# Designs tried in a protein design run: designed miniproteins, single chains, continued (3). Part 11

Each design is a single chain, and the fold is of that chain. pLDDT is the mean over its residues in the fold that is shown.

## One batch from the design tools (miniprotein)

Design m8353
Fold by ESMFold2-Fast:
Order: structure tokens, then sequence, then C-alpha cells
Structure m8353 (fold): chain A 98 residues (1-98)
């Protein structure tokens, strides 16, 4: 059942749009850029789970623009955010399982 994911995606996109507007007004605030990157990565994971490759491509391009604004490589931004989420989730799940 992907219906709940679609609703979550719409909310995440709305939050992301607001963050993007704030970043354009305050481009020196790297914290907002990282916050937006987290949201876009979540949206990318949803797109992958739904097989929506067209949406994934659009999200990837947006992430590339954010990396340029932050002065980091897309690969570094993506790996750090994805690895952090996966690592923290794995640690919490392993502690609950034990």
Amino acid sequence: PQQGIQETERVLREVSRRLREKIEQDPENKSLIFDLAWELIQLSRIAISQGDLDRLKELTEEIEELAKKAGVSVEELYRLADTRISYEAAVLLSEVAE
C-alpha cells in the first residue's frame, strides 16, 4: 500500500519548497541547505520505492544545485546524509533487537 507514502511525499515537497525559498533569500545559511538536502533525499527514497524514475531525476538535479550552493560535491552530500540515516537507524534497531 503506497497511498500513505504518496501523501507523505506531498507534505515533504511542500516543506522542501518553503526551505528552498528561504535558502535563496539566505544562501550563506548552510544549515538550511543541509536540512533541505535531508528532505529531498527522503523524497528520492520514496520515488525509488515507487519506481518513479522521472521524479527521482528531478530530485537528483535539485540535490546537485544544493551541493553547489553549499560548496560540497554531490557525492559527498548524498553519501553523508544517506549513510548517517542508515547508520543511526541500524544502531537503534540493533539495540532494540538485543
Scores: mean pLDDT 70

Design m8354
Fold by ESMFold2-Fast:
Structure m8354 (fold): chain A 66 residues (1-66)
Amino acid sequence: MIDKLKEKMKKVLEKAPTMSNDQIEKEMSKLIEEAQKIMETLSRDQQAEILAMMSETGTALIKTMQ
């Protein structure tokens, strides 16, 4: 489950330079939704890892929009 989310984050980040701001926003929303769905089933340590990855990926995507 986590590995699939990591793979999706990586693919979105790699494509981000070729995407419009609207596309980046939509992809960020999808990643957040998927993370929220699995968060309730994860341990505290796994939740911290996902939150850190989401924060880093989100920051990188926002930087691409600027």
Scores: mean pLDDT 77

Design m8355
Fold by ESMFold2-Fast:
Structure m8355 (fold): chain A 87 residues (1-87)
Amino acid sequence: PISKDDPVWYVGSAIVEGNKLIIYYIEVRNVSQEQLRKIAKRVRELRNKYKNASKEEREKALRELAKELEEKEGIDVLDAGILEIDL
């Protein structure tokens, strides 16, 4: 259940790299629809920039994005991570 006063959103972007599906996700609270679009765009840009990067580099970049969202935009980031699924 999503609270009207405090909705939780999962913003994700996925890419296939070789035989793996790589999913970048951020779980956010206290966001407008405009902020959701901007977060989705930034996650997609980060995914494209870090194609074929190490898992550690991708996780570091995503943590830096999460910190920026909290510090500059007042967004509550509840979780952020990289999922790798073997195809």
Scores: mean pLDDT 81

Design m8356
Fold by ESMFold2-Fast:
Structure m8356 (fold): chain A 74 residues (1-74)
Amino acid sequence: MNKLQKGINGALEGGKVAEEMGYKKASDAAFGAAQYSPLVAYTAGTGAIEALKRNDKQGAAASASMGGYGAGFK
């Protein structure tokens, strides 16, 4: 319903894409950001949603995982 929740959902979707591509640590970082750093997850998730609109699964996974790493999740 709100834009923040939409961004967080985008980070979760990017994390799933990273997991499917074999980037387990990146997937964990994205999920950690969604849980513990909603603002960082919002920013990363927005980037992931934009990448998915372009059918760029690699970019979506990278955007979501970078948000997690930026929040301090290795």
Scores: mean pLDDT 65

Design m8357
Fold by ESMFold2-Fast:
Structure m8357 (fold): chain A 80 residues (1-80)
Amino acid sequence: SLEERYAALVARYEALVRRYATLSEADQAALLPLLVRVRELLQEVEAAFAAGAPDAEIERLLRETEAELARLEARLAALE
């Protein structure tokens, strides 16, 4: 379901926030804009659910969130 997809993205984001907190100040500064973008997209998905938006719009937002989350995960993995 769309709700299960959203829950999975929230869990991935929370795991990234925990990893982000352990980074140097320089690495945190470099990744902050990507982390903020993912947070904003997750908030947009939650707002879309609350507003009863069409499934197509929620799917579009989920796909965009998945792409930005994957980008953040890739940048964080490159630091290891």
Scores: mean pLDDT 88

Design m8358
Fold by ESMFold2-Fast:
Structure m8358 (fold): chain A 77 residues (1-77)
Amino acid sequence: MSAELKAEAAELAKQNTLESAKRLVEIGLKLGRLGDYDAAIEALEAAKKIAESLGTPEGKEVAEAAEKYIAQLKAAK
């Protein structure tokens, strides 16, 4: 259900870890598949912000993936 995914995304957005950023990307993609584009974009933007803040190569890859998905969802909106 989209409500449960949104609640999980809000809690994960308070965390500052690579794992929370990766999970936020997964939630964003699931919300996008459900047609909740605004919530999907919010989850992906949170993932990008966290991933960029880590300053790691893995974080950079997650941030780049999130940015690409954000662009795709905005085009589909």
Scores: mean pLDDT 83

Design m8359
Fold by ESMFold2-Fast:
Structure m8359 (fold): chain A 67 residues (1-67)
Amino acid sequence: FPSAEELAAMAGAAEARAAGDDPEAARKGGQISVQASLAGGDKRTIAAAMEAAGATKGAAAVRQRAS
């Protein structure tokens, strides 16, 4: 796995966990956020993907930054 993408996913997971998501949901949300971003998704699309992965609080934080 590309180191930069792995580090970005870990950073996203840490932020979701800080927002109050459980560690496993935060980890999945971080991975999905990187995938959605690389696929050309905007912040709203990224947040929706994170929420679907269970990182609902991390997704809310992304939506807040998009506003």
Scores: mean pLDDT 77

Design m8360
Fold by ESMFold2-Fast:
Structure m8360 (fold): chain A 79 residues (1-79)
Amino acid sequence: SPILQEEKVEVPHSTISVLDDSHRQAFDDLLQGAVYMGWISQEERDEILEKIKKGEKTITLPGVLAKSLDVIRRHQEAQ
């Protein structure tokens, strides 16, 4: 399936803000990897990080990143 044309998913800010340091680092690494793979631009990564920093109510992610964030969250919840 087309990575850059995936459905956009709105995630609550709390989905990211509840991550511990190790899982938040995994998410930050995921965003950097997404830039490297061409799934998002560097500017799109910076916008996502800025919205998280500002505490915006919802963060919009490409479906592939939202799925990966879900995996990170499930891993944290299983600890």
Scores: mean pLDDT 79

Design m8361
Fold by ESMFold2-Fast:
Structure m8361 (fold): chain A 60 residues (1-60)
Amino acid sequence: VEEEIQKLLAEMTRSMVAEIDNIIKKGRDANDREAVYSQIAQLNLEMQEKIKKGIEEIKK
């Protein structure tokens, strides 16, 4: 179960990094820095909540 948790964490981290990179690229096209920062901040909060719940669910 620890191995599954570590794999989930690694996958979520990589997915989040890719999404952040995509948000930055789209923000560059729109030239809207505030929107980029706001979206990244919200993503970070959502990730924290998902990690908390994900770990609990895997332990089932």
Scores: mean pLDDT 73

Design m8362
Fold by ESMFold2-Fast:
Structure m8362 (fold): chain A 103 residues (1-103)
Amino acid sequence: SEAEFERILEELVERMKPLAEAAGKGEVTDEEVRERARELAREAVERLKELAEELKERLRRLLEEELENTNNPGALKQGELMLALLDGREEEAAELLVELIKA
């Protein structure tokens, strides 16, 4: 469901927050951030596989339309992350997560 999609993204964001804080404090290395980002991307992709394909296709179209109509760098990066996750592009999603964590 759309609510399940929103919940998956919300949980991903909440899991990123302590990692971003730890990175900012120098408590984790860049390599540890990359490893954790890969893990988070993999888990999110796996959970999203359980969503109905019709819902995923609808969400992809909505996100693509939003990306075409926004000039906000943060919104663009978030939209690109969501598309990468929906498409199962784990490596690209992990790279985008690293950028968001280090921002």
Scores: mean pLDDT 82

Design m8363
Fold by ESMFold2-Fast:
Structure m8363 (fold): chain A 83 residues (1-83)
Amino acid sequence: MENVLKKIEELRKKAEEYEKRAQEARDSGADPATVKGLEGLAEKYRKEAEELEQKYFDDVIKSINDALEELIKRIQELLEKLK
């Protein structure tokens, strides 16, 4: 769990770094190919971070839903026993 969050954070930091470099290259009048390459790297790392985050979020939501259903079932069983 902690390792996945660290990897997502590292990928987001790399994406931000390449976005800054792309902007600096653009502002300095660097070759279009250089700017495009840096933008492509930023998008790649951002996409990888988003995919990992989405998978992690889906897994967490499933766990929460499973726990909530278990809790509701136990409450229903308690109410039935009180009759």
Scores: mean pLDDT 83

Design m8364
Fold by ESMFold2-Fast:
Structure m8364 (fold): chain A 65 residues (1-65)
Amino acid sequence: SEPPPVLLLDTRDGDRTLSDDELDSLVEGFRRALEKGEPFHFSVDALSPETRDRLVRRLREVLDR
């Protein structure tokens, strides 16, 4: 089995939120990286804990498929 792509979430506590469209764009990028077997890196700082958890859940859904 191949290791999953490297995923970096540079998240400090903050109040920034992401829209559904922004989340979908990040998730699609991650999915395409998985399909190609390439590492995927992105940094999103100052997210609210709720927004961070939501992003992580979306990315985990891709990994668990």
Scores: mean pLDDT 67

Design m8365
Fold by ESMFold2-Fast:
Structure m8365 (fold): chain A 61 residues (1-61)
Amino acid sequence: MSARERAVEELRALALRMLREGVPLQEVADALVSRADATPGVTDADVLRALVEALEEYEAE
């Protein structure tokens, strides 16, 4: 994996953890955007992908 792909995977893991803790979706999204802003090369599309994948995983639990 590239550094960008690893960062996206970390965003997905963070989102999943926050969803499991019952954090509201808006706050989860805000946390992902904040983390992405600190990481070069991560885009808004990457944040949306990570959030969608985390939601799909959360619903599968």
Scores: mean pLDDT 80

Design m8366
Fold by ESMFold2-Fast:
Structure m8366 (fold): chain A 110 residues (1-110)
Amino acid sequence: DEEERIKKAIEYLEKEAKRAKEQGLTDVSDLLMEYAKKAREALEKGDLETARDYILAGNAVSAAVKAREAREQGDEELADSYIRTAERYIDLIKDPELREKARQVLEEAR
């Protein structure tokens, strides 16, 4: 169950990376793709905690991007919802370096 959920989460990050690239957000796309690759490497080694950390970081980055998009469309309530979602993901990250990187992306999105 956990391994299957991790695989689906990695696929989600890869799809979000493609969306970001199509929107011209190259740095975001590269970051999400890096996190997806690192999560796959961790999963292959049986390191589920590291895989989850990269997924949480990727989900936080994806939520921050969606917050920016919602704000650009004038949907402040949806933007605030995505910011809170990103903050919840960040709080679950165990690795302090990944947490700080995700916080930086979120700060740039507000």
Scores: mean pLDDT 88

Design m8367
Fold by ESMFold2-Fast:
Parts: C-alpha cells; sequence; structure tokens
Structure m8367 (fold): chain A 83 residues (1-83)
C-alpha cells in the first residue's frame, strides 16, 4: 500500500512540477493540494506531521515558481512514504 501510494504521489508531483514549469501555477497548486489531501488520509498518524510539512513546502515552492525546491520537497515526501 505505502509503496503504491509513494509511486502515485511521485507521478502526481511530476505532473504538478511540469504544470508549474509551463506557467500553470494555479493548476499545479490545485493538483498538489488534492494529492496532499488524499495521501494524508491513507498514511499512519505517526507519519502525518512530517508528510504534511513536506507537502506544505512542496506547495509553497510551486507557488513561488521554485521548481528546484519543489522537486527536492517532493522527493522528501516520497521518501517519507517509503520509510
Amino acid sequence: HMEELAEWFKRIAEQAIKLAEEGYTDEAVALASIARHLALKQVPEELRPALDEEFQRFIDALKAGNVEEARKEADRAVEILRA
């Protein structure tokens, strides 16, 4: 379950980053916010604070147009899901 969730989030994060790179910032943030909501409902309570923090950093990076930071925070969220 967690590995499937990690792969799903990785794919969605890649799509959100691509949208942001193409200038579709609002759409990227909307997609990332939906992914955040769905992922947090499926993880153990122990992982939620760390994961929620990385999702917030990911969304903040997308809003700022900071694609490099967005990739970094998405990778961190994926690693939390795989831990």
Scores: mean pLDDT 86

Design m8368
Fold by ESMFold2-Fast:
Structure m8368 (fold): chain A 60 residues (1-60)
Amino acid sequence: MSQEAQEAAGKITRGEKISEEEAKLAFEMVRKQIAADDDRRSPDETAIKKVEELLEKALK
């Protein structure tokens, strides 16, 4: 995966401000990680929702 997406995700978890472009890349990366980790089960809706909440805080 791209390092830009990983760096953006790190900024979100630390509560740092990011651009909308960085937020989109980070969200895409997290979705792919959840899918890869849960290849035998459906993605966890709770985990996805938590990531969306963190993105909203970072974009504000």
Scores: mean pLDDT 64

Design m8369
Fold by ESMFold2-Fast:
Structure m8369 (fold): chain A 76 residues (1-76)
Amino acid sequence: MKEEMRRLVEEAEKALKAGDEESAARAVTELIDKLEEAGMEEVAEEISRILYEGHREGRLREAIREAVELARKAVE
């Protein structure tokens, strides 16, 4: 479980560096599902909120970066 979540964090970071917001967003949404499966509901809810607000405000790239940082801390 943690290894798979770490892989998703790495995928999201790589996509962000490449400027691929769609791939980064997909990796983060999959990561939310994995966090929920692992019983980390509070972290999953916080990441979901960050993405939702970032999308609404036109700051999706910044929101994805923030979500990835939070997820990395949670899986380490």
Scores: mean pLDDT 81

Design m8370
Fold by ESMFold2-Fast:
Structure m8370 (fold): chain A 55 residues (1-55)
Amino acid sequence: GPARERLRALLEAGLAARDAARATIAGESLKAMEQGVSGEEALAAFERGLAQAGL
């Protein structure tokens, strides 16, 4: 029914948004490495970013 179809669409949108947020946080960590941050520190920043976003 319509309610089930809408709930499925909302679930799919939420999953896509989470994956997009993860990609954005990863991109920021890669940019930090280009600015002279070490790979280990950039990875730590990525993990902190995920925790901050609740991912």
Scores: mean pLDDT 77

Design m8371
Fold by ESMFold2-Fast:
Structure m8371 (fold): chain A 65 residues (1-65)
Amino acid sequence: SFREELDRMGLENFVKTVRELIAAGKIEEALMVIETRRSIVRLEMQDEEMKKEWLEAIDRLEAEI
């Protein structure tokens, strides 16, 4: 659906931003961005399939640090 497409575009941009922070050595900023987004996804994302996809991607990004 349109909402799922928007949520996927948001996820792709989020992953790119976090990886750029990691590559720049901004580890504390990357961790803050990860934790803030995880909280928002857990509290505000209504689509359970998209929520799962986001949380799994966030967990993978945290593992890269």
Scores: mean pLDDT 82

Design m8372
Fold by ESMFold2-Fast:
Structure m8372 (fold): chain A 56 residues (1-56)
Amino acid sequence: NAARQAGLEVLSRATGVSLEKLEEISSEVQLDVAIHDAGLSPEEAAEVRRNLLAGL
């Protein structure tokens, strides 16, 4: 899923966490925690959330 891949790459760049580790995200709660920890802008957070929810 290209949208999921794009969202994971944004989180990886923002947090320094590997893609393999971020691929373990399987719920909205885990996703929201990861986005919060990444310190993204509200716009970036909304885009990443949409992309990753499309992959869940």
Scores: mean pLDDT 75

Design m8373
Fold by ESMFold2-Fast:
Structure m8373 (fold): chain A 77 residues (1-77)
Amino acid sequence: SNEERVLREGERLGLKDVANLFIRVLRERGWRLTEEAAEALIEGMRKAHENRDDPVKMHEALALGVERAVRLVERDH
């Protein structure tokens, strides 16, 4: 599933807490993780991992990835 893929990549990249929090928020809101949203979050986590020695750049990469992923989830209005 897209959730399992996000959680596995988050763990591999040392960002398991970010991945778990994102999935939890989506579940609590009744929003569905699309394939496109999963790819956006995974890309953000990869960029954050590339910048792991720079806390500012790491946080900016995560924020951008999360913002993009949130725009791509399916929401019940």
Scores: mean pLDDT 87

Design m8374
Fold by ESMFold2-Fast:
Structure m8374 (fold): chain A 62 residues (1-62)
Amino acid sequence: MMAALQKEIDEGMALISLGVSKVAAKNGASPQDLLDMGDFMESKGFPKVSEEIRKLAEEVAK
């Protein structure tokens, strides 16, 4: 139940995780750190934020 609330939570977590990942990337975080974060978020049940972090990790890995 609470599908609408879950969607809002996923959006909020995606924005927070994306923001954190961008700040971390600018402060010299490795792509590995970002991938680990993505895996952690997916294990907690936030696949959408995991996806966005993985995409950012790809850009940082260059």
Scores: mean pLDDT 72

Design m8375
Fold by ESMFold2-Fast:
Structure m8375 (fold): chain A 88 residues (1-88)
Amino acid sequence: MLSEEEKKKEAEESKEALLELLEEVERLIEELEKDPSKELAQKAVSTLTAAKLLYAEILALGALSEEEIEELRKRLEELEKRLDEVIA
């Protein structure tokens, strides 16, 4: 098992990576709203899937605050809803 210090570091690094993925999903959704493209839709779905997997890893580490976890979950759910509406 990783030390508590190592878990916290990995959780923080994963959080930063997750925020970058969420920003990318948001950008792809904005592009899809302007120019609907099958290729962009596939990239958005793939990026959102990667974000979901990373969020699950962050949850498993258990090193972030409950408030941080809840904020990340809400952002992820909001982007998923927006993407579903754009692709549908």
Scores: mean pLDDT 83

Design m8376
Fold by ESMFold2-Fast:
Structure m8376 (fold): chain A 70 residues (1-70)
Amino acid sequence: MLSLDEVRTWTVMMLRLTGEIFDAILRGDHQAAAQLEQLQRDSMARLRAGEDPRVVADETDARVAAIRAQ
């Protein structure tokens, strides 16, 4: 069961990912949008598997930065 801090961490991560996906779509970067959508699905699967939300958020933020740098 998620703590309040874990729920907050998860919520902030999902809001950032959603914003990044919309930004990619608005820029016409369909490849980046597809990669970010897959990252969002993978992050959700990891959270459902019981992984630490902080670890998932940190690794997801690093992957977003890598996708942006492409």
Scores: mean pLDDT 80

Design m8377
Fold by ESMFold2-Fast:
Structure m8377 (fold): chain A 77 residues (1-77)
Amino acid sequence: NAALAAEVAAILAGETNPAVVSLRDSIVAAVERGDEERLAKLLALAAPLSPATAQRLVELLRRHGFDQAAEVIEQIS
């Protein structure tokens, strides 16, 4: 899902957390492939996300049916 991957990349571009910075490309690639299991694992490793980034990602992921990944963000935020 290239359109979703581009939106996720834009949201994560604002993050300065070193864990998020190091995992951004891997997170975006998992979204592009639709690999929700990999995405959920990468989001858990990138924790903690800022509250604003977490909220934006949850809303975006749920709109596209990535409910498991959204639940992981809600659990760790």
Scores: mean pLDDT 81

Design m8378
Fold by ESMFold2-Fast:
Structure m8378 (fold): chain A 62 residues (1-62)
Amino acid sequence: VDAARAAAIAAASKANNAGHLVRLTEQPDGRLRLEIIAQSEKAKPVVDELRAAVAAYNAAVG
């Protein structure tokens, strides 16, 4: 799960660097909550990567 967590955090940093404003919050059950505050259509693949990474981590947690 640590690799999936690191991938989700890295994807969030990549999205912020691409001009999106995103937030990851760890929930009490160990899942990550993703909030997309601002998104650029020009870098949509970065947001898709971030959503996939968060979903993979949350699936691994339960």
Scores: mean pLDDT 73

Design m8379
Fold by ESMFold2-Fast:
Structure m8379 (fold): chain A 95 residues (1-95)
Amino acid sequence: DKERRLLAVRAGATGGLGIMKISASAIGGISKSDKETGEKIKELAKKAIDEVQRIADEGVALALAGGKEEEVRKLEEEALKKADEASEEIDKLAK
């Protein structure tokens, strides 16, 4: 029971880290982009944040349900990979 809560906190925190990475890239990209590019960055960031949050929520739910740590870890890795991909795409658009 305590182990499940700790694993759920880890899954949620990992999602939060991914969202912070996307947000940082979006803020930086928007600040140095024209209005058209800035709107594209906002839309991309919003979709990526929603997707990372959904994956993190799945990880939290799986952990609380007593799912295997290896399965939760795969969701954590998926969330971070999507965050990294979105951050890179935002940075590329801002150039």
Scores: mean pLDDT 89

Design m8380
Fold by ESMFold2-Fast:
Structure m8380 (fold): chain A 86 residues (1-86)
Amino acid sequence: DAFIESLSEEERKELNELKIGTQWKIFEAKLKGIEIKEEDISEEEKLEAAKELRRLYQGELSGEFTPEEKEKIEEYRKIAEEIEAK
C-alpha cells in the first residue's frame, strides 16, 4: 500500500476526506451532465465536498425532499459509505 504507515493519524483522516470529496464532486458533476476529472478539483473543493456530504447525512431527516432529491441523496450516501467503509 502507498506509504500508509508513514502517514500520521491526521494525514490519514485528511486523505479519507479528500477521497470522499473527490467522489462526491465527480458524482455531483455527473448529475449535472458535466464530466470532470480528479485533477480538476482543488484540495479545498474536495474538503468542502466532504463537509457537504456530512451535512446532507445529518440534515436528511430535517427537510422535505422531492423524489429526484431523494434519489440524489441516496446515491450520495452510497458513495460516502463505500469510501468510509474501508
Scores: mean pLDDT 64

Design m8381
Fold by ESMFold2-Fast:
Structure m8381 (fold): chain A 72 residues (1-72)
Amino acid sequence: PLQPEAVRLAQEAVKRGYITEEQLRRAQAGDPEALNEVIAAISGLQHSRFGEPIYSAPTLLSPEEAAAFVAE
């Protein structure tokens, strides 16, 4: 079982293709393997797997933060 915040981030990761809907479904069902994969993907991306800040991420970040960079 995932925290509500982690569930939202996991759904975003699924939409971006970083993980599959099947992996998220299994993780929510309590499968430890799927749960570990989902959490690792979210944590890795949120903590910058790349050497670049938030604006370098394609679409995993919040629309508000992306819009702030574009607006300025």
Scores: mean pLDDT 60

Design m8382
Fold by ESMFold2-Fast:
Structure m8382 (fold): chain A 66 residues (1-66)
Amino acid sequence: SEAEQIRKRIEELLPKAASIYGKTGDETPLNLVLEGQGALNMGEVEEAKRLVDQAEAEIKKLTAKL
């Protein structure tokens, strides 16, 4: 299901977002991943996907500077 795909993406992005926060102090990706998890837990699959997509884009942008 789409919800299962989003959950897997959250599991993959969480350690990456936490690592970025630890190295840079930028909590934006971590907050987006956690908000996405919250939306998914409330059954808001479309909102969860939007937040996870934003988290992935922020991670990609920040890692390009490393």
Scores: mean pLDDT 85

Design m8383
Fold by ESMFold2-Fast:
Structure m8383 (fold): chain A 81 residues (1-81)
Amino acid sequence: MEERKKELEKEKKELERGLAEGEELVRRGELDAGAVRQLEVMREGYELFLKLVKEGKSLEEAREAMLEKLKELVAEAAAAK
């Protein structure tokens, strides 16, 4: 279980890093704000995944919930445009 926990923490940090880099590119005018919103959506989905795993859901159940959340957030982001 230690390896799996480290892998989840690594993935979360990679998503957080990608979001920070995306925000810096928007600040420089090199990336559209919509792309930053997509990175935020990915981070929110991963946060839900970690929350469900901590609540005792199986990895499969948490993953399915994360994918559903990502679909909802992406649809909302597209509708806001």
Scores: mean pLDDT 69

Design m8384
Fold by ESMFold2-Fast:
Structure m8384 (fold): chain A 86 residues (1-86)
Amino acid sequence: SLEEELLEALESRDYDNAIRLLKQIIETQPAIRSAVLDALEQTLLNLEEKILNGTATEDDKRAYRELSVLDGVIAIKVALGTLTVI
């Protein structure tokens, strides 16, 4: 599934594929699993720590920007009832 591929991409720090898959899930799926949101939150916290301590690469910073925007979109869609957390 798209969510399984996303979880693997996040775990392997394959941010380009994670961003692509997350966009596709948000645009095409009526629901998102809480496990995906948990993995995304953990990824963002890890990237944020690297940015704040000065160890982030340019790819890390780009991933943080793009994934943070998508996290915000998810929050808005959930608040509006257009995306369900399962």
Scores: mean pLDDT 90

Design m8385
Fold by ESMFold2-Fast:
Structure m8385 (fold): chain A 65 residues (1-65)
Amino acid sequence: SIEDEAIEAFATMALSVEGVKAEVSVEDGAIVIRYSGTEEQGEIAKRIGERVGKEAGLEVRFYRE
C-alpha cells in the first residue's frame, strides 16, 4: 500500500542519514530491516527502526547480513 511504501522510504532515509546501509520492506504487517556493518551501526539501526515502528504502530524485525 501507499502507507507501507511511505514507511519504507522514511525508514530507509533515516537509516541512510545515520550512515547505516540497510534494506527496508514492510512484510506481513511488520517493518523488516536488513542491515550490515559494525555492531555500533547495528545498534543505531535498531534504535531508528524501533522508533519508526512505534510511530507507525508496526512490529520491527532485524536481520544482519
Scores: mean pLDDT 82

Design m8386
Fold by ESMFold2-Fast:
Structure m8386 (fold): chain A 64 residues (1-64)
Amino acid sequence: GKLYRITALEDNAILLSDGTVLKKGESVVAKSITVHDDGKTAVAELVDGRRALLDLDKVKITEL
């Protein structure tokens, strides 16, 4: 399937299911992204099995 690189453009833009919060410039790789009905947030399923909560206004998403 397609993979996605998700990069934090600001601190606290990406919150991982284990409680880790990414810093500006850090990235994760996701196998799926589901946008919430607000169009502002999304959940990504990461290749390592964790989930990421995304602030869509504060992340860059690149298809790999």
Scores: mean pLDDT 87

Design m8387
Fold by ESMFold2-Fast:
Structure m8387 (fold): chain A 85 residues (1-85)
Amino acid sequence: SDNDKNQATALAREAANLVIRLLEEGNASEDVKQQAGELLRKLMTSTDAGTQIYYAEKMIRLAESLGLDVSEARELVEKAREIYE
C-alpha cells in the first residue's frame, strides 16, 4: 500500500541520516563523506522504496567498513524491508 511504501521510505531516510551523523562524529575522511553524500543524493532523488533501502544499505556498509557502530541504522533498514516486502 502507499502507506507501507511511505513508512519504508521514512525508515530508509532515517537510517541514511544516522549514517551521515556517524560519519561526521567518527571524523571520516572527505572521500568517504563524499561517497556517502552521493549515496544519500541517490536515495533522496528515488521514488522507489526498494531503491531507497538499497542505497541506505550501501551507506550502512560504508560506515561499518570504518568500524562504526551501525546497529541502530541497520535495525531501521531491516524494519523498512519488512514493511516493503
Scores: mean pLDDT 87

Design m8388
Fold by ESMFold2-Fast:
Structure m8388 (fold): chain A 100 residues (1-100)
Amino acid sequence: SQLEQLELQAAENALQMLKLKTEDIAKAISELLNVPEEEALERIRKLLAEELEKMLNKKVDAKELDSGTVIEELIKEEYGLEELTAEILREIGEEIAKKE
């Protein structure tokens, strides 16, 4: 949906202004997409765990993810959180579109 794509772009723009933390990302998505913050956080953790498994080439448990641990590992790998955030937002938007 065009409306859902516009909401994703708004979320991406908001995240460019925020510090790149998992909780901050979840809050921005919650506000812009009108989903509960807890639900947004769960979706982000699952998608982030999958992406981290690819980037770090090791198993990651979504339940063990916190912003500190995730950010530290991403910094060690010298990856930009902006690119990861954009991918997560696109995947969440796609999932929301499928659900509706």
Scores: mean pLDDT 58

Design m8389
Fold by ESMFold2-Fast:
Structure m8389 (fold): chain A 90 residues (1-90)
Amino acid sequence: MKKREAAVLLTAANLWAIAGQVYADMGNVEEARQAFRDAIASAEKAAELGDYDGAIETLRKIAQMARDAGLTDVAEEAERSAKEIEEKKK
């Protein structure tokens, strides 16, 4: 059950990250930040459900997309989240 739920959350995270990139390309910086933060939250929830590897990979992709969008603050937030999840993984 939870494994399927984690997969859905990672899919949602990827879609939110794409939305963030689109908003950034349009110059809608506030909407872009919110979309990337929603992506981070979805990936973090997937980690809570036990998909640490999927969450870490997705958060690193979000960080790269946010950095490419010029949103360094959100990119650093995603990188920090990925590192925290890595520390919990043995």
Scores: mean pLDDT 86

